# Ledger of designs, part 102: designed miniproteins, single chains, continued (4)

Each design is a single chain, and the fold is of that chain. pLDDT is the mean over its residues in the fold that is shown.

## One batch from the design tools (miniprotein)

Design m15556
Fold by ESMFold2-Fast:
Structure m15556 (fold): chain A 71 residues (1-71)
Amino acid sequence: SKLEETKKGIERAKKKIDEMAPRISPEAYQQAKDLLKKAEEFAEKGDYVKASVYTTAALLIAVGDEVERWL
């Protein structure tokens, strides 16, 4: 189902962000987690497109912070 696929996507993103936590700022980690909470809210409401967008945004915040630390 779309709900199960969306939930799996959010769970994968959450796991990846948690694995990145020691390598990113506490601020970026909190922003990413807040975006994942919004993704979960949209998934529960059946808005799978917004859930996917917020999940992707959370990953981009985490990856962006890690990349900036190498510059």
Scores: mean pLDDT 86

Design m15557
Fold by ESMFold2-Fast:
Structure m15557 (fold): chain A 64 residues (1-64)
Amino acid sequence: HMEGEILLALADIYLAIARSLKGTTPEQIEKMEKLHDEMRQAVDAGDLETAREYLEELIKLLNE
């Protein structure tokens, strides 16, 4: 339970950072929000491995 909450908290932080950056496009924000929703579903299902994969994709998208 704690691990899933931490993963979602990290995703929230990265989304906040992305929204604060002038170089982030609306399309990137939309993709990151979709990944966050997918992470929530994975955490709710107890699938922490899939949740970590979505977090990594979100971080990767932010760094592009």
Scores: mean pLDDT 80

Design m15558
Fold by ESMFold2-Fast:
Structure m15558 (fold): chain A 62 residues (1-62)
Amino acid sequence: SLDDLPNIIAKAKYVIEHSTNENLKKAAEDLLKALSLPPEQAGAPIVKAYENFKKAIEEEKK
């Protein structure tokens, strides 16, 4: 769910600054890049980037 965008953005920025996991950092950077797209191009890119970011977070927990 993207209903909590401000917290998702804050978490992605925190990961970029503090994580040592390169895959997780890349997923966070890709998410922020997708969120910077014009509204007419937003949608599927944001959903895919967010799903990749969630997957990277779950992999980090293992």
Scores: mean pLDDT 75

Design m15559
Fold by ESMFold2-Fast:
Structure m15559 (fold): chain A 93 residues (1-93)
Amino acid sequence: SLEDQAAALQAKAAALPPGSEERARAYLNLGNALFKLGKYEEAAQAYQQAVDEDPESELTPEALLNLAHALKKLGKEEEAREAYERARALAEE
């Protein structure tokens, strides 16, 4: 289930080395599972952790885009727009 997947990903992220790409990916996957569960605040926190673990990662534009979607679900329209614009700038601009 998505609930079991989210719990497993949270445990995995906690066990991985801080600042690693593997931990960034685990937080991105955790955020995705939480978003599908409708847990948008927790998803936004997980996506932000993914960005913070490895800002230079190829995962960062995707994490920022997904963060923007979670922030929009929370009604944080301006924060969502800023995250989206940053994601686009890193990916293609």
Scores: mean pLDDT 86

Design m15560
Fold by ESMFold2-Fast:
Structure m15560 (fold): chain A 99 residues (1-99)
Amino acid sequence: NAGLDPDEILEALALIVKALVDLSKERKTPEQLRADVPGFVALVDRLEAKAEEVGASPETWRALADAYESVADLFQAAGDNETAERLRKRAEELREKAS
């Protein structure tokens, strides 16, 4: 894509999403986190779909797994432990792709 490696872009975006999610956990109330959660889930799901399309590297799959785990921590902080566990399981599946 326009002189940049799509895999490198996806890895960078996954790392940025993780950082933004982690900052939100520190600065926001559970009510505010509940409002932000659908946007972060949609973003990470889009990045995962794109990673599958481009045949992403193990490094990108690990970065995506870490992003899903951070989003799971957001769900847990918002009081949705069931969704948090599902997202952590997805993170483990992505780590297996990195192996």
Scores: mean pLDDT 81

Design m15561
Fold by ESMFold2-Fast:
Structure m15561 (fold): chain A 79 residues (1-79)
Amino acid sequence: LASTPLGQQFISLLEGALEHAKRGDVEEALRILSKVLRFSQGMDYFGVSRSVSDAIRHLKRGDVEGAIRSTEKAIELAE
């Protein structure tokens, strides 16, 4: 994935969501993750979409640490 322009775009978006989550900007992190989830579902990136879905669930529960871990996993899978 990292060797393709699309893979780089996914990583960039996920890194942005990770930074917002670390700052406590939950609303913006959710917005970015929801966008990535929509794109990954259309592209059949199953592992990435699952990890992004997990990150969204953690944020909705107020579990910022869990969201950070799931987002980092999505980045690793996109690489």
Scores: mean pLDDT 78

Design m15562
Fold by ESMFold2-Fast:
Structure m15562 (fold): chain A 72 residues (1-72)
Amino acid sequence: MKVVLHVTVSPDQAAIDAVEAALRAVPGLLELRVDKSSSHITAVFDSEEAARRAEQAARAVPGVLNVIRLPA
């Protein structure tokens, strides 16, 4: 089942870039969308396992404020 990950990041380009890189490194990423105006990143994964790894990777990045995982 597809899973959507919503990541809220501090409005810092380095933090946004680090989260994007971390999410792109996770196998099973189907779609990635960066909204720089809201400092919000949305990623869609093909499985719950991929989304869980992505959540852990995102939470390890300094400047991440919140991570929400929802069914897609």
Scores: mean pLDDT 83

Design m15563
Fold by ESMFold2-Fast:
Structure m15563 (fold): chain A 85 residues (1-85)
Amino acid sequence: MLSEFQETISKLKDSISKENKDEVQELLNKLIELLQSLLKNNPNSVLEVLDDILSALKQIESKYPELLSDFKKKMNEIIEELNSQ
């Protein structure tokens, strides 16, 4: 799980530097899936990857603010679902 998370963040940062918007979108969607799984199965591990996630999201904010907005919306939906359980 954590190794796949780190690989996804690394690929995301590479895609941002290459200005590959489609790959950035795909990797953000994968990051959401990994975060959802991590929150459900091992929530304490979220803290270990939080700084890396925030770093990647800051890089996206300047180039693709619309993708960051979509990511935040999807994350809020996941958090609301978890809180309703």
Scores: mean pLDDT 77

Design m15564
Fold by ESMFold2-Fast:
Structure m15564 (fold): chain A 85 residues (1-85)
Amino acid sequence: MNTYNNLTQGQRNELVDLVSQLVSNTYSKAYLESVLQFALQEADKDNNPLLDKGEVETLAKALPILLGSPPFTPEDVATLQTILS
């Protein structure tokens, strides 16, 4: 997946840590990375290495559904936007 692979290792680590905490460390890192790769591919519709606010909002809605977690709080969404900026 292009968008996930264009993130720095630090950004990928912060994303995995964020979603891992939301699911109480229930899933393996490899599983979470596969979900993030899929979700970022679905969010990045213009194949642009920079995600716009609408694409980040799409990702924030998709991740809880895919992981079976509660919806992201406004603080979680702000953290997600910061990681992906």
Scores: mean pLDDT 72

Design m15565
Fold by ESMFold2-Fast:
Structure m15565 (fold): chain A 77 residues (1-77)
Amino acid sequence: MSVSSLVALGITLLGEGKPLEAAKAFLEALKLDPNNVEAHEGFDAALVKLRKLGRVAEADQLEAELLALNPQYTSTV
């Protein structure tokens, strides 16, 4: 699956109210392209939605997985 397909899947899942599945799709996109801005933005949005739903532990675990893949994660614009 391509990065663009994983990003599109994540966006669709986020729109369906499936932030955990969305975050996993964006994380897979970031494994293929660690600097993909759209995947980072989608992942952050999914984590925000998980935290708002009270699913904080799942959000924290996914964030830890991203930081393990890209410890120099920087969002500049």
Scores: mean pLDDT 79

Design m15566
Fold by ESMFold2-Fast:
Structure m15566 (fold): chain A 93 residues (1-93)
Amino acid sequence: MREEIREKVIERLEELSKTSPLKEEIEEVIKMLRENASDAEIYEYLEKLANEHPGEGERLAAKIMAIMNEAKAEVAGKKPDKELIEKELAELE
């Protein structure tokens, strides 16, 4: 995983841990990310989480995957797209 993506994922997981009942499990994912765990290793952990906590763990695993995908998209689009700005301005006309 790219450093920039990892940093964004960690930040969002730290916020999520403040309100989640599975705080320890979130902190384990953060630790794995800080130790440069691969996407495959993280997915394996999320599968275990979902299996050990069928309701809350499945929901948390899905949320963490969504956070990872969102961070990847944001890093890809971090540069403001001039065409998107011009398109939004055109929609106001």
Scores: mean pLDDT 73

Design m15567
Fold by ESMFold2-Fast:
Structure m15567 (fold): chain A 66 residues (1-66)
Amino acid sequence: VTEVIPVKVEAVAETAEEAKKKAEELLRQKADEMGGTLQNLEVSSEKDPEDPSKYIGTASGFIVKP
C-alpha cells in the first residue's frame, strides 16, 4: 500500500435510508474517480440539527491507491 486516504462524505435527504444511500454512492464515486479501492466503509445517518425534517447521511472509509 503506497497511499491510504481517509475520506468522509455527507448527503442530505428527506429520509434516513435515502441519505445513507446518497452518501455511500458519493463515496464510491469518489473512490472510482481517484483510481483507488474503498476499504472499511461505514455508513450512518442522523437528523439534521438545522432542519429536523431532513437527515444527514455520512459515509466514511479509506481509499487505497497503488
Scores: mean pLDDT 81

Design m15568
Fold by ESMFold2-Fast:
Structure m15568 (fold): chain A 93 residues (1-93)
Amino acid sequence: RDALLAALRALEAQLLANLETSELFKNAPAEIQALPLEDQRAAVRNLFGQLEQAIRAGYSIEEIRELIERIEDPASRAFALQLLDAFVEFAGL
């Protein structure tokens, strides 16, 4: 679990440093891509903060995916799923 939290923080830092050139953001929902850069950075930090809280609470990746699928806003849901998938790939899960 501590290794997962370290990977999460490393990915967040990497994405925030390379936000404008990130493949993740090229594939983000149009509504997210239309946001000012500061708001895009805030959205990333907010979602990674929620992922950290879920991991610390003992949720599995599958349980976190189920929670994200309950997000009613399609753009927010799609973006949160993209961030979760990027984390899973980065962490080697």
Scores: mean pLDDT 78

Design m15569
Fold by ESMFold2-Fast:
Structure m15569 (fold): chain A 86 residues (1-86)
Amino acid sequence: ATVKLGIDGNNAFLKIEGVDDEQATEAALAAAIAAGAPVSVLKNGNNYQLVLEGVNREQAEDAALAAAKVAGGSYEVVPYEEANIF
């Protein structure tokens, strides 16, 4: 599974592809623990977006790495627009 990290100011957006609802929930929990911040889970079709508000870049990248490990893949940093699932 692929995780795309988009950063907009102090907000991080993780687009996750190739996972089911259970894996997306586990990825969100792992991201929240790694960043030390709450995570919102959004779904559009089979795509998931994890949203972290009020985080710095290090927290965002830690969240993306943790989510990618749960998803069985890696993460890449992309423009925010590429992490948007809507």
Scores: mean pLDDT 81

Design m15570
Fold by ESMFold2-Fast:
Structure m15570 (fold): chain A 71 residues (1-71)
Amino acid sequence: MDEKIKKAAEEILKRLQEKYAETGRITLKDIQEIVEEVKSKYNLTEAQTREALILALTEFGKQQYAAYKAA
């Protein structure tokens, strides 16, 4: 995996976790703002941004589902 995409995915995931811990919610606007900030910071192409976002959302979803199953 491209190291740049991996770092971007990790940062998106961290920002999602921080926003959820702070507010208990993730809105579409929160996702858009996080994605645009990370895209600019890492100078990502649209394809790299899409890959990083999918990786981050997949991991975030796994964590949320695991928490749900644990009750």
Scores: mean pLDDT 83

Design m15571
Fold by ESMFold2-Fast:
Structure m15571 (fold): chain A 85 residues (1-85)
Amino acid sequence: SEIEELVKLLRKMVERIFKVSPTRKEALEEIVELFEALIDELESLGDKKSLEALAIVAEELAEEYKEVDPETAERFEELAERARE
């Protein structure tokens, strides 16, 4: 599906940020900032499929980092909720 392909693209972008960032904490902060900017733009475009794909990836990141970085995990949960509104 189009949503599955968008999820794969977002996952690749996330992996790229982790590879080029000096620390995991900086990578996570960059990803949060990227997702906030994408939500704003995608809402303006009415792109519901891309918003759903972003929500899925944000939820995956929240689950992955909830034990090691609970504050950032909560921010990803909030991003997923906003993307679905």
Scores: mean pLDDT 88

Design m15572
Fold by ESMFold2-Fast:
Structure m15572 (fold): chain A 74 residues (1-74)
Amino acid sequence: MPSKEELIEELKKLVEEVLDKQGEEAIKNYGVPRERVEAWKKVWLEYYTKEAEELSYEELLEAKRRVEAHLASM
């Protein structure tokens, strides 16, 4: 069973993948500058990481499942 710290790390990686895909789509389809996307990704990754640190183990498992489902739909 992963620890709470391992779940936070896994969630962070999944969130990074979502942000990367959304960022590349914004650049490619909407012409958003890469520098703007990189700043946006940094802010949101920090936000989600801090939120994840406040979650219980069960809430982290649920959050991970939701992010995985979102990523699978992209």
Scores: mean pLDDT 81

Design m15573
Fold by ESMFold2-Fast:
Structure m15573 (fold): chain A 60 residues (1-60)
Amino acid sequence: KKSEIEKKINELVEKAKELARRIQQMLDDKSTNRDELQALLDELVEVMKEIIKLNKELKS
């Protein structure tokens, strides 16, 4: 039924977790590279937007 959408959401959630973990590590680092941090934040935002879109499809 919704299994393909659920699978895609699960993949995106795992990707978001990995990105969030990397971002947290960089924030804890005193010599944080701002360009790398911004790139990871931008990627996390795009992943979260896709998760929200897919969740709306599941609710509909």
Scores: mean pLDDT 79

Design m15574
Fold by ESMFold2-Fast:
Structure m15574 (fold): chain A 106 residues (1-106)
Amino acid sequence: AEAELAARVDELRALAATLDPESQAVVAMGVGAIVAYWGLTGDFAAALEYADRLKEIIETAKSTEELLEKMIALLEEMRDDALAQGNEVLAALLDGQIADLRAALA
């Protein structure tokens, strides 16, 4: 279980390394969010699904702006999931990351 998420994180980091520095920073934030989600909820299956969605976002985004927009949407879904679980600490962390990404998009 932990080894599978670690392997997906390594794959995401390898994909990010092929991108420009701004896109690399966005992906690093997304990876951090997924790791925090798993650490604070213990929901491995959901964390793995979020990692798969992040991979699809990286592979399908045609610009840094599109990557930012898709990442914001993913983090908003993760935040809403955290709130539904009553995990206010995770929701607050995700809100901070969403604000940082929105500032980068503007």
Scores: mean pLDDT 85

Design m15575
Fold by ESMFold2-Fast:
Structure m15575 (fold): chain A 81 residues (1-81)
Amino acid sequence: DEELRKLMEEGKEAMREKLKDNPVKARAVQEALELAVSYAKENEQIAQQHMDAAIRIAGEAGPEAEKLAREYVEKIKEAAK
């Protein structure tokens, strides 16, 4: 799915920029988003676990990063329908 791939890349770049001062957490959120998209149409339960991980890791960096991660998770969920 090109739409899911585009949202994944946009989300990864948004998180990289938002978490530029914490590259370890930025990478962890990016990996969680990649896994969420990989499972989005194959296994919704596993996809949700990775989405939850992305939100949790972003939240450790602050409420603005958590909000941004939630926004991309919702876009990915909507595109996967």
Scores: mean pLDDT 86

Design m15576
Fold by ESMFold2-Fast:
Formats: structure tokens, sequence, C-alpha cells
Structure m15576 (fold): chain A 83 residues (1-83)
């Protein structure tokens, strides 16, 4: 279904965002870590938009995915404040 496709696209964006966050945590360069973390936040924001669209279509699991993505966005924004 269209909603299932949007949810899968959101899951891919979220996974990519978390990969960039992992790279940011391993970076010893503060400026590089900041750029990687900003990229991670942008990818998680894209995931949120996709999950919101999937939820509006009544896609199973989209609400749970959306809430997880929102929590991850908060975590990443707090980490960015520490840089």
Amino acid sequence: SEGERLKLEGEIQLALGLMYYSLAKKSEDKEEAKELLEKAIELVKKAIELFEKAEKLGTPGAREALELAKEKKKELEEELKKL
C-alpha cells in the first residue's frame, strides 16, 4: 500500500539519520561532529514527515514509528547543544 511504502521510506531515512549520529559520536573533530549531527537531524525530520503521512493513511505501526522518530530528534538536538 501507499502508506506501507511511506513508512518504509521513513524507516530508511531514520536508519540513515542514526548512522550519521553514530559517525558524529566517533568523530574527534568538533566541527565534523556538528555537521554529521546536523545531517542526522535533517534525516530524522524527513522520517517524521514520512511517518506522519503514513499515519494519516492508517498504516499499522506508523504512529509508533512517528513517536520513536520524535524522541530520536529530541535526543539529537540535545547532543547538538553540547557541541
Scores: mean pLDDT 90

Design m15577
Fold by ESMFold2-Fast:
Structure m15577 (fold): chain A 64 residues (1-64)
Amino acid sequence: SEATEETRKLIDEVQEQGRQVAEETRKAYADSPEEGERLGKELSEQLSQLQAENTARMNELYAE
């Protein structure tokens, strides 16, 4: 039960971050393609890190 609620929160966090990454990258790219590429890579790496951390957290919840 608790694991289910925590999993929902972790999924929602990743989805929201993904939306923000897409918006920030689009905005940066419209202003400067070079900066947009750089920011897009950095934000994608941050999102991947968040996904990895949240996957580890979900695994911890179910492994406990």
Scores: mean pLDDT 78

Design m15578
Fold by ESMFold2-Fast:
Structure m15578 (fold): chain A 116 residues (1-116)
Amino acid sequence: SLRLLAILLAIIGIVLGALAVVLGVLTNNPAALTAGITALLAAIAALVAALVATTERAALLALEAALLAVEGGILAVKGALTGDLFLAIAGALAGIGGLFLANQALQLAGLPAVKE
């Protein structure tokens, strides 16, 4: 089930984003902290999008958002642990992409049936 996979990956993304936020604070790394926050927000948005998805298209967008949130979380954690600014920036960009896709999925869930 695409929706179930999106829910599972979004939960993993929440855990990874939260870990990146904690590590960013502990390492005093604002880039990793920002990447962690964007990944966490993307994962939460992807979870909500997956839960309210009524169409296959919305479920696929929620899944893609969840995958980007997981990628962003992993990159943010690596950026915090290594001090690599490029990894932190890449994580933030992945999180922003996830937020965009989650927003698209949420908009599809709120649309009324089109009259044809």
Scores: mean pLDDT 84

Design m15579
Fold by ESMFold2-Fast:
Structure m15579 (fold): chain A 97 residues (1-97)
Amino acid sequence: GDAAIAKIKEIGKQLEKTTDVAEARKLLDQMVEISKTPEAMKAAIEEIAKVAEKTTDPEMLEVILEALMRLLRQSEDRDVILLAIGAILRVIGLLLD
């Protein structure tokens, strides 16, 4: 619902500002747990992908990758699955550069 998407965007802003990997893991865990609908999962993937583009920390990219893989495993929606796969491939590319 709209409340979950609003919370995901709030967590995404907090995630964008943190440089602490343990804090990022907690924020990502919260985001994954509240992402129960296809719309919420898409919002979570988009926020996580945005954070991945702004970090150069390999440990941060690794916890981001774990969260995206969890969203992929939890999803049965084709559009969510394709969005998650695209984000995962992008994060792998960032880790290899």
Scores: mean pLDDT 88

Design m15580
Fold by ESMFold2-Fast:
Structure m15580 (fold): chain A 61 residues (1-61)
Amino acid sequence: MSPAEAAEAAARAFIEALRNRADSATVAAQGKALGDAVRAAKASGDEEEYRRAVEASDRAG
């Protein structure tokens, strides 16, 4: 899975956790996964991957 795909998947999971009123630990874990995926995309040096990951994060927050 690319960093951008991982960020998009994590963003969906985070939004679903918030929508379903999941416990704080589950929401925190999904938020961490999203943040980790965005950082991985930035570290890849691929501007398009990083842009897609940031857009996924913006959609989640």
Scores: mean pLDDT 80

Design m15581
Fold by ESMFold2-Fast:
Structure m15581 (fold): chain A 70 residues (1-70)
Amino acid sequence: MSEEIREEVERAMNLLAASVEVRIVKREAAEQGIELSEEEALEEAARRAEAEGKTALAAAVRAVLEELRR
């Protein structure tokens, strides 16, 4: 199997993890009476990942955020 396929799989897994973090962030905000946009939730998820030293997850979330801003 090629490196290209491996990189695609790793990117997909990171994006799936990012979507889970976004859902958690949005749910916690909603419990406090705050409704976050997708962009706001991604930004908060990236900050949390960076604060916890989860650099790969933070990079994946920031990649999704950059695509959303197109």
Scores: mean pLDDT 77

Design m15582
Fold by ESMFold2-Fast:
Structure m15582 (fold): chain A 72 residues (1-72)
Amino acid sequence: SLPPPSREEVEAFLARQRAEAERLGLREPLTEEDKEALSKTYGVPLERVDELAARHPYVVDLAAELFRELFE
């Protein structure tokens, strides 16, 4: 069996990075490279990722939405 990527592991990793950036006062906007990486990771068209990014401007939130689309 080929299980889907672990949403919990991905979210934990990204949440850790975001928490560190927040504590350091760093502002990291969602980049085009982030969108492309998420598109390739979840197999979702870049146009769809861009649409979701407008509603979910943080990488962890966007990744969670893309993960949900994999199982719908």
Scores: mean pLDDT 66

Design m15583
Fold by ESMFold2-Fast:
Structure m15583 (fold): chain A 60 residues (1-60)
Amino acid sequence: DSAAIEAAVKAAELAALDAQIAKTTDPQVIKALQAMKAAIEAGDVQAYRQARQQLDQALS
């Protein structure tokens, strides 16, 4: 139940990141989104925060 909901949310987040990568042409943004995806798959909160910071830098 709870674990199934968490798995579904994770799958939806990964799918949303894949969709954003497909729509993006900026290589720095693509790398940051891929790093976020990897962090979500690993369950690594610290890696996710670092990847998000990289995304913010690429968008600045």
Scores: mean pLDDT 82

Design m15584
Fold by ESMFold2-Fast:
Structure m15584 (fold): chain A 99 residues (1-99)
Amino acid sequence: MTVEDLLEAARRGDRSEILRLTREMNEQVADQGEEARNRVSQLGGVALLIMLARERGIEVTLSLGEDGLSLQEVNDLLLQAIANGEKRVSLTINSKSLE
């Protein structure tokens, strides 16, 4: 199970799959400490925001890269795009923030 599976569920608007994958990831990191649990929570939040943005007609383009944004920055930008009624948002997620 990968972050890409979660993002693909978000692109499909599959809320039940987003919640299922986030739960499984939380169970796998339950004993790995607060940082790992917080990362999974942020990932689930980003996936739900991608789904919400697309439901509101916002075109969301996501890529992974070493020079990308943190999960918190991605979350904040998606919230701003939704609030502002933007038509398009393109984000690069820092691949290091996923490990």
Scores: mean pLDDT 76

Design m15585
Fold by ESMFold2-Fast:
Structure m15585 (fold): chain A 94 residues (1-94)
Amino acid sequence: MEMVRKKLEAARRVKELIEKEKLSREEAIEKVIKENPELSATEIENALVSMEVAEDLIKALRDMLREEGVEEETDENSGEALRKLLEERRKKLS
């Protein structure tokens, strides 16, 4: 279990190097291995993929919830047209 934490920390370091230094994935992994020679490239790569899959899953879940009818996030575009129509009708009643 402690090994999993070290692998995830290494994967997070790889992401930071890519974001800050704009390094390629392979170059960032090599730098992290140099700092943590006890870890293999495969182990770091697997942890990186696990983090990416988790982020993709969260994104996909958000998209699925939106399409399934949870209107709370994008209510403005559909609701605004209906609200304008209702306001126009109220003016005609006066």
Scores: mean pLDDT 69

Design m15586
Fold by ESMFold2-Fast:
Structure m15586 (fold): chain A 89 residues (1-89)
Amino acid sequence: SLPVYEEVALVRVPRDASEEEIEKVLEEAKKSLEEAGAKITGVRREKGEREVKLSGGYSRRLRVYAVIEAEFEVEGAKVKLTLYIASEL
């Protein structure tokens, strides 16, 4: 069986980011992930404030605008990435 690891990361945007700015950041993040060899498995728009535990063991309260889900396949392992497009509160 292939071992599976989960990683949670953040791309910061301004607290009052416009729809256009959020879409631009999403496009740039998707391009960066694909260039790094990731497969994008989901992209969703979201509106809400919540506490998110980031990889590294610390929590942040975020206003979330979008979420990208991606996977990396490396020899002997699979990494599932959840990338939040969010502002810090």
Scores: mean pLDDT 83

Design m15587
Fold by ESMFold2-Fast:
Structure m15587 (fold): chain A 67 residues (1-67)
Amino acid sequence: QVQELLQQSEEYYKKSDELGRKGDIKGAFRYYGLSLYYYSQAYKLQGNTQKANELYQKSKEAFELSK
């Protein structure tokens, strides 16, 4: 589970980077938010609730910038 969440986070981060390079800034922030969300879930499963919550808040901020 943790490995799958980390892999998904990395996949979304790569998509964010590619969209940013193409000038799709809103799309880049959307996938960045998804990356942070999956990374947050991985930390939650590892028992690091504090770090998970920090990443979740950053994910929400990224989604606001995607609007």
Scores: mean pLDDT 84

Design m15588
Fold by ESMFold2-Fast:
Structure m15588 (fold): chain A 74 residues (1-74)
Amino acid sequence: GTAAQVYISTPSKVEAELNKDQITKEAIEKIRKAAERAKENPSTLGIVVSFLGDVPEEVQEAVKKEMERELAKL
């Protein structure tokens, strides 16, 4: 089996803090889309997320919770 790969990045720490809500929404959407693709492929065993740059802890936490929730449905 394989894992669905998801990349979450921010341009800077300051910009990430200013746009935290938007970045969180986009990150969660990426996780949901990856989970839907995983459900359609029975050989997919999970989702792997890579955080690139200064991603705020709140965004990372939201992504991890969404990933765990979606993986529990697989």
Scores: mean pLDDT 71

Design m15589
Fold by ESMFold2-Fast:
Structure m15589 (fold): chain A 83 residues (1-83)
Amino acid sequence: SPALEALDKAEARIDAGSALGVETYIRKALEHATPENRDEIIARLRRLKAKLQEMLETSKSPFLQKAAERGLAAIDEAIAALE
């Protein structure tokens, strides 16, 4: 699934300690969401949101904090669009 593959790429970036470009993968997941995978996408987005919130709280880098904020905004928009 292109949607789930995009979420895998977003999660890999976050797990590598980066939030750069995460919003692009979140938007790609939303574009390729289907009724059959909607609930899985929402659940995965909520898990990514928790990871990005932790990154925002623990990071001392303004650059990384801004990237995490963009990712969080994209996740909130995607969840709202899917619900």
Scores: mean pLDDT 88

Design m15590
Fold by ESMFold2-Fast:
Structure m15590 (fold): chain A 90 residues (1-90)
Amino acid sequence: MKETKTVTLDVSKNQTVTLEFSAGKVTITADAASQTITVSWEAAPGTRVTVRVLDANGQVLAEVTLEGSRGSVAIPVPPGQHTVTVTVES
């Protein structure tokens, strides 16, 4: 099954958002001090997670696809608003 959820984050602020999917849980953390968006997940075995990060102008800064029941990716970003789209496939 394929599910997609989108979150808008301002990396000038420390912020954590948890997204619940049928296959598992994804946590998105924005850290203002390091200017980093970290996406972590814990899901069923055989799950594929795709993370897409856009800036405030809609430009793609990163697109990462990761496989496995557990993982994390840290994406350095410029200051300001970012749109994070997470797609979970199981």
Scores: mean pLDDT 82

